Designed miniproteins, single chains, continued (4). Designs and how they scored, part 7

Each design is a single chain, and the fold is of that chain. pLDDT is the mean over its residues in the fold that is shown.

## One batch from the design tools (miniprotein)

Design m12225
Fold by ESMFold2-Fast:
Structure m12225 (fold): chain A 62 residues (1-62)
Amino acid sequence: SKLEEIRKRLSEKQEEKSLSAEETKEEMIRLARELGDEALLAILERLSPREAIDAFIQRLNE
C-alpha cells in the first residue's frame, strides 16, 4: 500500500540520519505527493508535526 511504502522510505531516511518532528512531517508530505496519496497529503498538511506523525502511525496500525 502507499502507507507501507511511505513508512518504509521514512524508516530508511531516519536510519541514515536523525529526523526532527518537522523534518519527519516534511518527508511524509514529500512521499505522499510522490506516491499520489492525496487524502494523506491533505491530512498531513492540516496537522502539526506531532499530530501528523501520530495520525500516520494510527493509520499504519489498522
Scores: mean pLDDT 78

Design m12226
Fold by ESMFold2-Fast:
Structure m12226 (fold): chain A 70 residues (1-70)
Amino acid sequence: GVDQVRQKGQELGLPQEVIDLAEQAVRAAQQGDWDSARQYLQKATSKAMEVHSQEDTDAFARFVAEVIQA
């Protein structure tokens, strides 16, 4: 859920704006709005790449996608 995404983002040291975008992706997916979910996740990964490694960004994006699919 949203709380799992927030915790993972904080563990990786991601900025709050990246975590907020990822939480919005999860909420959009929970409402069946897959287009918005995809857009929010893309924005989150783009922002994360500006300040974090590719490895941390990929790990976070994968985690968010798994939460969305659960």
Scores: mean pLDDT 81

Design m12227
Fold by ESMFold2-Fast:
Structure m12227 (fold): chain A 57 residues (1-57)
Amino acid sequence: YLEELEKLAEEAEKAGAEEAAESARNAMQFVQTNEVSDELKEILLAYVRQLLEKEKA
């Protein structure tokens, strides 16, 4: 999961998608400091992917 968020953050940074990159980094920090349900993890991952797609368009 964290590896997937890190890859999304790096992809967003390379694409100039600053908002998606920041959201991915924030999600990584949140998950590392809190116990997060699998359902919320999927929601966070989907949100970051959606932001990246929007910013790449």
Scores: mean pLDDT 77

Design m12228
Fold by ESMFold2-Fast:
Formats: sequence, structure tokens, C-alpha cells
Structure m12228 (fold): chain A 56 residues (1-56)
Amino acid sequence: MLVTREQAIRIMQELGYSEEEAERMLEELGKEEVTVEELAEVLGVSPEEVRALLEA
């Protein structure tokens, strides 16, 4: 499942990251869209938690 840049930033902010930190992490992934699994690995959370935050 794909996550947009804006959705990823929002999820990261809910997990306690700043917007600046979120943008830097997404730049390292090199894409406007990342997978739920890639985002979960970067954040150190389960893919199911990322999915739940996407549905919020």
C-alpha cells in the first residue's frame, strides 16, 4: 500500500516527529510515495500502525 508525502508527514507528526524531520526522512527514501512497510521500518513501528494512521 502506498503512502503519499503529505500522509507520511502527518503520520510522522502524530508519532512525535517534527515536520522538518519528516521531510528529511522522506528525502532519504527518494520518492513522493513510499510503501507502508518502508515507512514503518523507518519509524520503528508496525505496518499495521501506519495503516491505522492512514485511515484516520
Scores: mean pLDDT 76

Design m12229
Fold by ESMFold2-Fast:
Structure m12229 (fold): chain A 61 residues (1-61)
Amino acid sequence: MEDELLKELAEEIKEAAETIPDKRKAAVIYTAGVLRVIGHLLDGDLEAAREAAKEFVEEAK
């Protein structure tokens, strides 16, 4: 049931990372953000997963 949320949060992180000119840095940031979201989803903490994604998107800006 968390699959849709994971797709939504991963897409937000991807869009934020795409604004970063350094593509290596963008790839690292995207990967780290998605892994953090997955970690929270494995713990069943959907609210923490959303919060982690939001913080990551803000940091990428």
Scores: mean pLDDT 74

Design m12230
Fold by ESMFold2-Fast:
Structure m12230 (fold): chain A 55 residues (1-55)
Amino acid sequence: SDEEKKKEAIENGKEVAELSVKNALELGDEEGAKQAREEWEKTGEEEAIKNALNR
């Protein structure tokens, strides 16, 4: 269902964003970690939902 696709997309997007944050922090890139979180919050969730519903 569309609701299931939205939930899966959001969950997967969060995991990718968290992995990006973790990788940036391991490299000592705090700005990169902040950008990864900010991108998810600003556009990532909306983009994930849109892509899930369009496919």
Scores: mean pLDDT 79

Design m12231
Fold by ESMFold2-Fast:
Structure m12231 (fold): chain A 61 residues (1-61)
Amino acid sequence: AAALAALTPLERAVLQLVAAGFSDKVIGDALGISVGTVKRLVDRAMEKLGLSSREELAAAV
């Protein structure tokens, strides 16, 4: 709860789509951003939540 509050709205949107099983390309297309931006947002969300893997990130929501 408190850790998720540290995420920006865009980072939360990316995290929710990652948890839903979407690929970085699909997330980028859905949000109107580049795949590189999606990867950066995933990395930043992992750092803010203290997670080391995409699987841990998906389980955090």
Scores: mean pLDDT 77

Design m12232
Fold by ESMFold2-Fast:
Parts: structure tokens; sequence; C-alpha cells
Structure m12232 (fold): chain A 78 residues (1-78)
């Protein structure tokens, strides 16, 4: 269960990194893709909480909030 969680965490983190790289390079990003990644990060945070990984859960929630903020700024400029 913890191993499965860590595998999902790695996959989601890689997807977030790719999305942020696209935004940094000025490439178009899908609003749907951003919303799905924010949802995945929040779900991982909830799962981390259930596993007793409270610090990680707070970090994941913070990452979701930062991604949402970055996307909102991106949307305002388009």
Amino acid sequence: ELEEFLERLKEVSERVDKLVEKIHNGEPVSEEEVKELIKELRELAERAEELGLHELAEQLRGQAEQLEKVFEEYKKKS
C-alpha cells in the first residue's frame, strides 16, 4: 500500500514537472489537464494523511495550491 502510494506520487510529480515546463516554455496547456493534476495532488494528499504521512500531505496540498495559482496567472495573461 505504501509502495503503491509512492509509485503514484512519483508518476504525478513527473506529470506536474512536465506541465510546469510547458508553462515556462510558453507552450499551450489544457485547462482539463491542469485541473486533473490538481485533483490528483489533492487525492494524494488525502491518501498521505490516511497513511499517517501528515507532513507529506501538507506539502502535497501546498503543491496543488501553487499549481492552481500558477495556472490562474497563466489564464489571466491569455
Scores: mean pLDDT 80

Design m12233
Fold by ESMFold2-Fast:
Structure m12233 (fold): chain A 66 residues (1-66)
Amino acid sequence: NALEKEINEIIEKYKKGEVDPGEFGLAVQKAIENNLKLPKDFEELVQRMTDGGRAGAAAIAAALAA
């Protein structure tokens, strides 16, 4: 549950503008590598980044492809 807690902390920091898109992308990569079930808020945030910004979408796509 430590990884799940870490990812939730990064999500909250990202919502507050306290974390870089790259740090968020690394959290996505960690979640995928550990087969972590993503919370609904995280999935919605990923979708918004895909719709709203190429840089965020690219970071997530890179994490998913790695």
Scores: mean pLDDT 65

Design m12234
Fold by ESMFold2-Fast:
Structure m12234 (fold): chain A 86 residues (1-86)
Amino acid sequence: MHIDDEDEKKKLLAGLREVAQQEIAAGQNPEVWQLFLEGLDALENKDVEKIKEIYEELSKLDQNAADLLNLLALSLINLHLKKKVS
């Protein structure tokens, strides 16, 4: 899925931030959701190096959260975070 509209990107990121903040407030995996929030900020700023760093940290803690960040990076800025299968 590709999202080219900047307003739709901002709306998606805002919704995901709200979910992450609610999970942190509920005490659900706060370390994972805090890193995910940092990933969302890096995506909004198109900071490729920071997105890669957050992806690596998330993949050590929660592969599902890392996979979601990869899907968002691909959809929003056409960035592939997963290693190519050789």
Scores: mean pLDDT 77

Design m12235
Fold by ESMFold2-Fast:
Structure m12235 (fold): chain A 88 residues (1-88)
Amino acid sequence: MEEELKRIAEEVARTAVEVARENGLDPQKAIEAALKVPGVKDAWALRIPAIGAGERDSLLLFVETEGGLITVWVDAGSEEARVSIRPL
């Protein structure tokens, strides 16, 4: 279960980075892409606009699985995602 949750987190994080790069942090595209990952039951996304000079827009993605909740944060132009896993 824990290894499966980690696999889902890695696939979802990769998908979120791809969506951020290709679709400019579109929350709907992030949700659609996350739902295609095996083991994902539901997904929600928010675009957080930059506040202040030098800041970037961000995408926050929440993914529900059998084993827990995965939260993914991607900044515009980032090659990597910050991932948090909350097991059940």
Scores: mean pLDDT 79

Design m12236
Fold by ESMFold2-Fast:
Structure m12236 (fold): chain A 67 residues (1-67)
Amino acid sequence: LSKLERDILRLLKSVGRPLSAREIAELMNKSQSTVSRALNNLVEKGLVERERRGRTTYYRLTEKGKE
């Protein structure tokens, strides 16, 4: 995992709720495009899953991602 990918997993674990790419970008002081690319990689690895809530896509840790 890249440092950004590890930092995102740590953030999701610490917050304990799904976060949007925008929320993650704001909390980490990164661009939304940079965070979205890292989130896409984490979804491909099965560590994070996408959850659509209304007009916004949220990202949640999988069971594998919690380890």
Scores: mean pLDDT 87

Design m12237
Fold by ESMFold2-Fast:
Structure m12237 (fold): chain A 86 residues (1-86)
Amino acid sequence: SELDRLLEEAERLLEELDRLMQQALQTGDPSVLARGRELIREARRVLRRLRELLRRENASYLEWARYLALAGAVLTYERMLRTMEE
């Protein structure tokens, strides 16, 4: 389904963000931080599409819970990146 596809896309982006966070913590490389910001923008676009789909479909509590967990993770990574850039 489109919902499953978008959830899988968001999860893949979070896996890449996790790898980049580990790399950023080790190196402080500005290029790694820049890539992290781009992945966060991509994840936010996917999450916006997910939220619209969940609103239009008869989405279950479990589907909303999964979305909220992904949205929370993206917010956490964004805050971590801002802290590393300071």
Scores: mean pLDDT 83

Design m12239
Fold by ESMFold2-Fast:
Structure m12239 (fold): chain A 61 residues (1-61)
Amino acid sequence: SKAAELAALRDRYVRRAFEVTREIWAKEDAGEITPEQAILELKKRVDELGAEYAAEAARVA
């Protein structure tokens, strides 16, 4: 059903956002990026994932 497909897309988005957050925090903890750079990179990556989710959800609706 469309509802099940949308739920799966949402779950995938949430999981990916969590993985990206952990990846970026790991880089900050390792001293590879500054806290300011971490926040900017996180915003960019989460916004990109959100746009991908919205585009995929629109195809199902």
Scores: mean pLDDT 87

Design m12240
Fold by ESMFold2-Fast:
Structure m12240 (fold): chain A 76 residues (1-76)
Amino acid sequence: SAEPRELEVELEFKDGKKKTFRARSWRELADLLRKYGDEIKKARVRARSPAVGEVELELENLTKEMIDALAEAARR
């Protein structure tokens, strides 16, 4: 799979607060989601890659299992 050059991560927290982050890899994204996991209501991820173009992922009701799956995918 093509590695994304840039990941834009918008996190919506359970208290209604929103924060935007930039991640350089799927691993950095997974680490970010682990840090805030229990407080995240929704995560929106935009990735840009020359091979695939722009892709968007929207994750709601994040579980530890979903975060661990993203971290595992980042290692492959």
Scores: mean pLDDT 67

Design m12241
Fold by ESMFold2-Fast:
Structure m12241 (fold): chain A 65 residues (1-65)
Amino acid sequence: MSELDREIRLGIAYIELGVLKATLGESAVDAVLAKPDVDEQVAGFRALGSTLTDEEIRELIEEIR
């Protein structure tokens, strides 16, 4: 169940990531992902207008790594 819940959350997170890239450009997203600290990356995604929770953003970052 937790694995399926994670898959659903990641699917939603990837959709939002695609929207952020389309609206703000890949360079803005890449700048956030280039931050060395995961908490700074989470704050960066929030600054870009992400509607995801900190937990959902962390799951997305972990998946991309």
Scores: mean pLDDT 79

Design m12242
Fold by ESMFold2-Fast:
Structure m12242 (fold): chain A 64 residues (1-64)
Amino acid sequence: NADGERSREAGIRAAEAGEGAAAGAATWQFLKNGDREGALESARAAEEAGLRGGARIGYQAAKK
């Protein structure tokens, strides 16, 4: 749905912008909705942006 797609995009953009805390929060939101793919994509975006800390937060949130 549109709200879910917008939340996913916002989380990925936050990760790309270097906001580790926002990336972690977005990943948690994806997990609450059962969207594990969105959670992993958010973590990958942070990693690709060179945000190893943000990527670790995203991956840790997805595992917890």
Scores: mean pLDDT 60

Design m12243
Fold by ESMFold2-Fast:
Structure m12243 (fold): chain A 91 residues (1-91)
Amino acid sequence: GPPSVEEAEKLKKEGEKAFKEGNYEEAIEKYLEAIVILESLEEKTPEIKKLLAEAYANLGKALEKLGKEEAAKEFYQRALELDPDHEEAKK
């Protein structure tokens, strides 16, 4: 529901803040929490799919910073499956 989407967006923003501060493991934790909430929703509206794509792409970016390139590629693929136009997730 809308409250779950709002909480996921908040967690994504907290992850982005941690990423900017160089706290990549904290960023990953926040992005994963956002993804769990969004994936638990039965109906995936276009808004939810876009937010999921952004969260997966941000997760991939944080994993790359930690040298986890194979895991990052897998999450970039998931982001592109949800939003094919997502520039940061393109290989």
Scores: mean pLDDT 83

Design m12244
Fold by ESMFold2-Fast:
Structure m12244 (fold): chain A 76 residues (1-76)
Amino acid sequence: AKKEIEKGKEYYKKGDYEKAIEYYKKVLEDPNASLEEKIEAYEGLGKVYEAQGDRKKALEYEIEAGVLRIKKIILE
């Protein structure tokens, strides 16, 4: 999961948004991904879609990240 987050960030910096999306989605599908790693993946997806001009998808992923951050605080 951490490796996939690192790859997602790498491809995002290169402007390869399609590969960045693929790696972030792999984190969300990984049963070994922690809550923190899933939050980073949703935040990464939000940034990628914002960069592509897809504000609706960007907002949807940013909301998911926010929901998980709240759950993390509540569950400790």
Scores: mean pLDDT 83

Design m12245
Fold by ESMFold2-Fast:
Structure m12245 (fold): chain A 78 residues (1-78)
Amino acid sequence: LSEELWKEVEAALYAMQAAVEKVIADNFLKQGKYEEAAKHYERAAELYDKAAEISPNPEQYRKMAEELRKKAEEVKKL
């Protein structure tokens, strides 16, 4: 495998972890646990930022991170 392919794989693994954190956050949000939900949305955003730093195609990861940060801010106000 090329070095570039391994970077794509590494970025994808961070993105998968981010998706898991988002699912956890969504579950806390459904339970009305807004502070916990916001915390997990922030963690998901950080993981997407990490994916963007590594990925040769960072745009989608950066957009996901921004969306999740906005979601965390909205949830904190509930």
Scores: mean pLDDT 87

Design m12246
Fold by ESMFold2-Fast:
Structure m12246 (fold): chain A 74 residues (1-74)
Amino acid sequence: SSAERRLRNILDWYLRELEEAARAGASEEELRKMLEGAQQAIRVYADDLNIPEEVLRELLEELERRAEEILRES
């Protein structure tokens, strides 16, 4: 759906911010706080876009997996 695609674009934006912070030398603690903020923001956007809870869960799992990749490469 267009709403799901929009939420995926928002998720990708937060992951880019996390990658940029990691490259700038942010600590693991700072990066994890950014991830927590991203997770909360994604939940708010999902509510606004009327995303089903199951889809939101899958997107949050994707965000967490991709964020852990960034943390491992830092």
Scores: mean pLDDT 86

Design m12247
Fold by ESMFold2-Fast:
Structure m12247 (fold): chain A 82 residues (1-82)
Amino acid sequence: MAGSTPGRVEIEVEEVLPDGTVVLRVTVTSGGDTAGVVREALARVEELARERGLRVESMDVTALEETPERTVLTLRVTLVPA
């Protein structure tokens, strides 16, 4: 399922705290399968957390924009040492 899909997931490190906490900004762009793209984003976040020895502490929706052409959902995910 890799290829030119209407869905896109972007993960950025927003902040790293002295206690090892990592704050991620996750942007999900979808042209129709929003649920599928969100599931993919969550799987990638969980894999990144596992790779770094972290766990998902919280996930907040910070922005939602819907247009006739696409949906853009922005999440803030907080990872803490496991």
Scores: mean pLDDT 79

Design m12248
Fold by ESMFold2-Fast:
Structure m12248 (fold): chain A 61 residues (1-61)
Amino acid sequence: SAAEEEIIALGRAAGLTPEQALGLGRLAKELGVEIATQFGVKYAGLSEEEARRIAELGQKM
């Protein structure tokens, strides 16, 4: 999907593998944007802005 493609591109720019970026997007779809954003910052080393953008796109997967 277009959302998955954009998630992969944003993840790559932030130093994530495609699998890691899509995993964060799926986490957002299951648990919501706020939890996924916090997870991305704490465990993936993302900024809040980077994590939130991937999480918001995950809702569209």
Scores: mean pLDDT 87

Design m12249
Fold by ESMFold2-Fast:
Structure m12249 (fold): chain A 55 residues (1-55)
Amino acid sequence: MSEDEQRAVFAVGKALGEDPNASKEELIKKAKERAPEAKESTLEKIAERIEKDRS
């Protein structure tokens, strides 16, 4: 896993832990604030995986 993917997973995971009912859009926003160096496309990819896992 790339450094970018690792940062994205950690940031999205923290956002999910703070608000487990947060929407994909909210998770991406919070994760972007937590890890500004992570690519937005990578954050979206990780958030989509979480949404798929929830469904």
Scores: mean pLDDT 77

Design m12250
Fold by ESMFold2-Fast:
Structure m12250 (fold): chain A 89 residues (1-89)
Amino acid sequence: LEERAKEVIREAEELLEEAKELEKEGLPELAEKVRELAEKAIEYAKKALEAYKKGDLEKAEKYLLEAEIYIGLAYIHLGIAKLLLEKKK
């Protein structure tokens, strides 16, 4: 669990960099959406780590699941943005 939560934080930080590129490419609304979802993924992953340190494994697993959902949604919005950029060529 601890390793996976840290991995989600790393992936979300990479998504924040991808969001900056989307903004530069003229998709500010999708960039904002990816950024918001990645920030939520980091928030819940940190909550999962905090619950894990306190020995609350059930809460840690629930927060990690929330983090996984948010990172998945961020990837979906990033995918939509990339498809829109391909269509503009």
Scores: mean pLDDT 83

Design m12251
Fold by ESMFold2-Fast:
Structure m12251 (fold): chain A 91 residues (1-91)
Amino acid sequence: DKAIAAYKEALKLDPKSAVAWNNLGIALLNKGKYDEAIEAYKEALKLDPDFAVAYNNLAIALYDSGKKDELEKLTLPIMRIKIEKGSFKFD
């Protein structure tokens, strides 16, 4: 649609905009294009690994698409170990 086309054109001019990649992912997710949305969010996180909004959006897209194995990989190994131990007090 027009919004997705506009974000893709913006990314041709500035492919290093984590914000633009995140916005493209949101537009794709709203159209049910889960695989394309996941890739857009991954590009945003590759450019800005601390981009919490893109990380949360990626987790939502993976959950909604049933990609449970990829969703589990999003949790940091340390965070996963803490969950398995049932306590955060040791850190």
Scores: mean pLDDT 70

Design m12252
Fold by ESMFold2-Fast:
Structure m12252 (fold): chain A 60 residues (1-60)
Amino acid sequence: QAAINANPTDAAAYAKAGAKALLNGDYAAAIANFKKALSIDPANAQAKVALEIANENLAN
């Protein structure tokens, strides 16, 4: 990453990594990746919803 400004492409990459972890049942890795995506793009609704789902599965 060479850009000073947050790149929406980086947020999308973390969201995809989180989704893959979620599909594998790795909820901790999914949460970490979705949190990273949201730290770059807080308006990423997909990452926000997926983070909630991952937290529910980990907490139960």
Scores: mean pLDDT 75

Design m12253
Fold by ESMFold2-Fast:
Structure m12253 (fold): chain A 79 residues (1-79)
Amino acid sequence: SLLERLQRIAELQKKIDELESKVETAKRNGEITDEQYEEAKKYLEKAREYLDVAQRDPMNDEAIEKAEEYLKKAEELLK
């Protein structure tokens, strides 16, 4: 349903915002390498781009899925 898509998009935005903050903190504290930081930021930028598409068109399942995919790739780089 549209409502479920909107909830999924809202949750995705929250997770992207939280991970962006975590990446900045981890970099500042020396918990991740420069390479991990740069690559995580690139994946988060891609996640944000697809999130923006999904927010404009919530019926675009591919945009939601790709935003989730890039978010997961950024998460994996931090471990």
Scores: mean pLDDT 88

Design m12254
Fold by ESMFold2-Fast:
Structure m12254 (fold): chain A 77 residues (1-77)
Amino acid sequence: SKERLVEQAKLALDYLKKHADTLTVEQAKNVAISIAKLAEEELGETPKIREFIDKINKAKSKDDILKVMEELLEYLE
């Protein structure tokens, strides 16, 4: 459900923020892509979801990943 997806995205964003100093960029990407793929399954492969997946894959820092995750969460709400 969309409600569960939003809850999972919030939990993932909170996790990434709390563990920013210990997670690698690759580990942070794996968390972010998992949520983006759940969004794709729930909402379909929309241009906006494809944009978020592309941004996550191209991210070079944990801060870039956090920004994309915040934008994804805003889109889902």
Scores: mean pLDDT 85

Design m12255
Fold by ESMFold2-Fast:
Structure m12255 (fold): chain A 69 residues (1-69)
Amino acid sequence: DAARAERIEAVTRSAKEYADLGGESGAQKLVDLARKAAEMGLTEAAQRVADIMEEKGYHDASAAARAAA
């Protein structure tokens, strides 16, 4: 539980950093991060990444992140 919460927090931190990077590069990193989180079974983290993408206006990337979860 603690380890899982730590992973979710780490993914969320990375997502915010990539969102701050901006541009196509940031969007690509966010999609990759969401896919990785989903593969690790961290559905909540993948959804948080998708929410951050929506907030930044990366609507297509957000849809892809949700599909990966």
Scores: mean pLDDT 78

Design m12256
Fold by ESMFold2-Fast:
Structure m12256 (fold): chain A 75 residues (1-75)
Amino acid sequence: SEEEKEREERRKEEIERMRKAIKELAEKLNDPELEEELLKLLDELVEKGESPVEIARKIAEKIVEIMEKKNLKVP
């Protein structure tokens, strides 16, 4: 149906926006490992059929985890 197609297109657009945000964040932080880790997580969550909201939440949690871990390297 057209409604299902519109929902699929919206999901795809939201996922692509998340990919761009991840790449921009990694570039700003000069951290290619962060980009690789977050893109792998994004792909895994997409394959599992997670909603865009849940994907964004889990990506945000992973970013916080990585940032906190980095702060612990320099007291």
Scores: mean pLDDT 78

Design m12257
Fold by ESMFold2-Fast:
Structure m12257 (fold): chain A 60 residues (1-60)
Amino acid sequence: SEEIEELAKAIFDSILEASKDRKGLENALEEVKKAKEESTDEKQKELAEIVEKMLEEYLK
């Protein structure tokens, strides 16, 4: 949904702003993966999955 994609983009942008180097971004990716794995909420899992994909693409 557009709302979830927009929220994911906002979270991704916040991570980029907070993380000054590649190591910070890699740490953020691991935290997002953990949040996705531990979440029982379907919408929260979807959100984490989109953020995970954005971070993985950025780190290529």
Scores: mean pLDDT 82

Design m12258
Fold by ESMFold2-Fast:
Structure m12258 (fold): chain A 59 residues (1-59)
Amino acid sequence: MEAVEEKLKEELERGEITPEQYKNLLSMVKGLEELGLSEDRIEELVNVSLEMIRRRRKG
């Protein structure tokens, strides 16, 4: 899903995620696509991962 990659790139450009986190999230998206998950489900999992990154920044 193009929107997921664009969202991750924007988060990276804003400094909300690191280059390493960006690379890991892109790898996750590709792996989930290869497992046959739907684009909508992949987007949901990416959003959860981004939320976990934001929560970690509190600690």
Scores: mean pLDDT 76

Design m12259
Fold by ESMFold2-Fast:
Structure m12259 (fold): chain A 55 residues (1-55)
Amino acid sequence: EEEELKKKAIEAQKEAKEVVLERAKEYAEKTSEEEGKKIIEEVEKEFEKKIKELE
């Protein structure tokens, strides 16, 4: 029961991560390579933290 809700929450976060990363990559192309890389890394870390907290 609780396990199923947890699995769905993790799945939703993984789906959201893909969508946000796609947009972040598009935005990164409009900035410097250094700035773009930092933006993508920050998005990845934020979602990784959220997924880990749900586990």
Scores: mean pLDDT 78

Design m12260
Fold by ESMFold2-Fast:
Structure m12260 (fold): chain A 63 residues (1-63)
Amino acid sequence: METEEELRIARERLRELEERLARGEATSVEDAFLALAVSVSLWLAGDEESAERARELALEIAR
């Protein structure tokens, strides 16, 4: 049950980061680290596809 809530929260954070990046707002190093943290949370919750997307987002922000 906790895993489902963690997955929901992590997916919401990923979506928010994607929207902020699309607006040119997710450009800080803190946003890149947040995306990596979201990736780890998604991977541990079993959503490997979303975890990979979050990792790619972190690399995009870090450039």
Scores: mean pLDDT 78

Design m12261
Fold by ESMFold2-Fast:
Structure m12261 (fold): chain A 66 residues (1-66)
Amino acid sequence: MEPLSDLEVKILMLVAERPLTPEEIAKRLGISRATAQRILDRLVERGLVERDPETGEYRLSPTAGT
């Protein structure tokens, strides 16, 4: 698998603790919401996280870590 960036690893660790919105992730990491969204989109494409359409929160995918 391609290596994860430092920000991608930090976001995965945060959503592993609990589901979070892009705004919550951005605030916790001190990055823009747009940057958090861009990284989350890549993690969704990789099958590592998924978005809840009702809440807008992202969580670990059932296939994460494989």
Scores: mean pLDDT 77

Design m12262
Fold by ESMFold2-Fast:
Structure m12262 (fold): chain A 87 residues (1-87)
Amino acid sequence: GDSTPEELIKELEKRIKENPNDAEAWLNLGVVYYSQGKYDEAIEYYEKAIEADPNYVAAYNNLALTYRSRGDYEKAKEYGKKSQEAS
C-alpha cells in the first residue's frame, strides 16, 4: 500500500532525531508540507536542509519554487540564483 503523508512524516522525523544533519530528510519533510499547500512549514524545512548542507542544490530549487507558489517572486528569484551558484 502507499504510505500516507503522516507515515512518511513520522519516518522522516525519526531520521532527523537520529541525525539532525540529515539534509535529505529535511528536504523530504519540506516536500510533504509543500504538497499539502503548507508553504511556510515547507520553507522552514528547506532552510534546515540548507543548514545541514549549504551546497544542497535541490533545497535552493525547492525554496525558489515554494516562494513563487506563495507569491514571493523576489525571494523566488534570490533562491533560484543561489541554486545556480551551489551547482
Scores: mean pLDDT 86

Design m12263
Fold by ESMFold2-Fast:
Structure m12263 (fold): chain A 58 residues (1-58)
Amino acid sequence: SKIEDAADYYAKIVEEKKHLISEEQKEEVLERAYEYAKENYGEEAAKLTKEKIEEVLK
């Protein structure tokens, strides 16, 4: 679905740049990704995007 595709796309970008993200920046990255996805794709997409990025950042 478009929601899953968007979430996967943003999670992949974060995964590729994971080495540039400090522990302090992880919360900011999650919050920004959530807000961006919510604004452009709605709350379900935002929640899924946040969950996928959280998994990548572990």
Scores: mean pLDDT 78

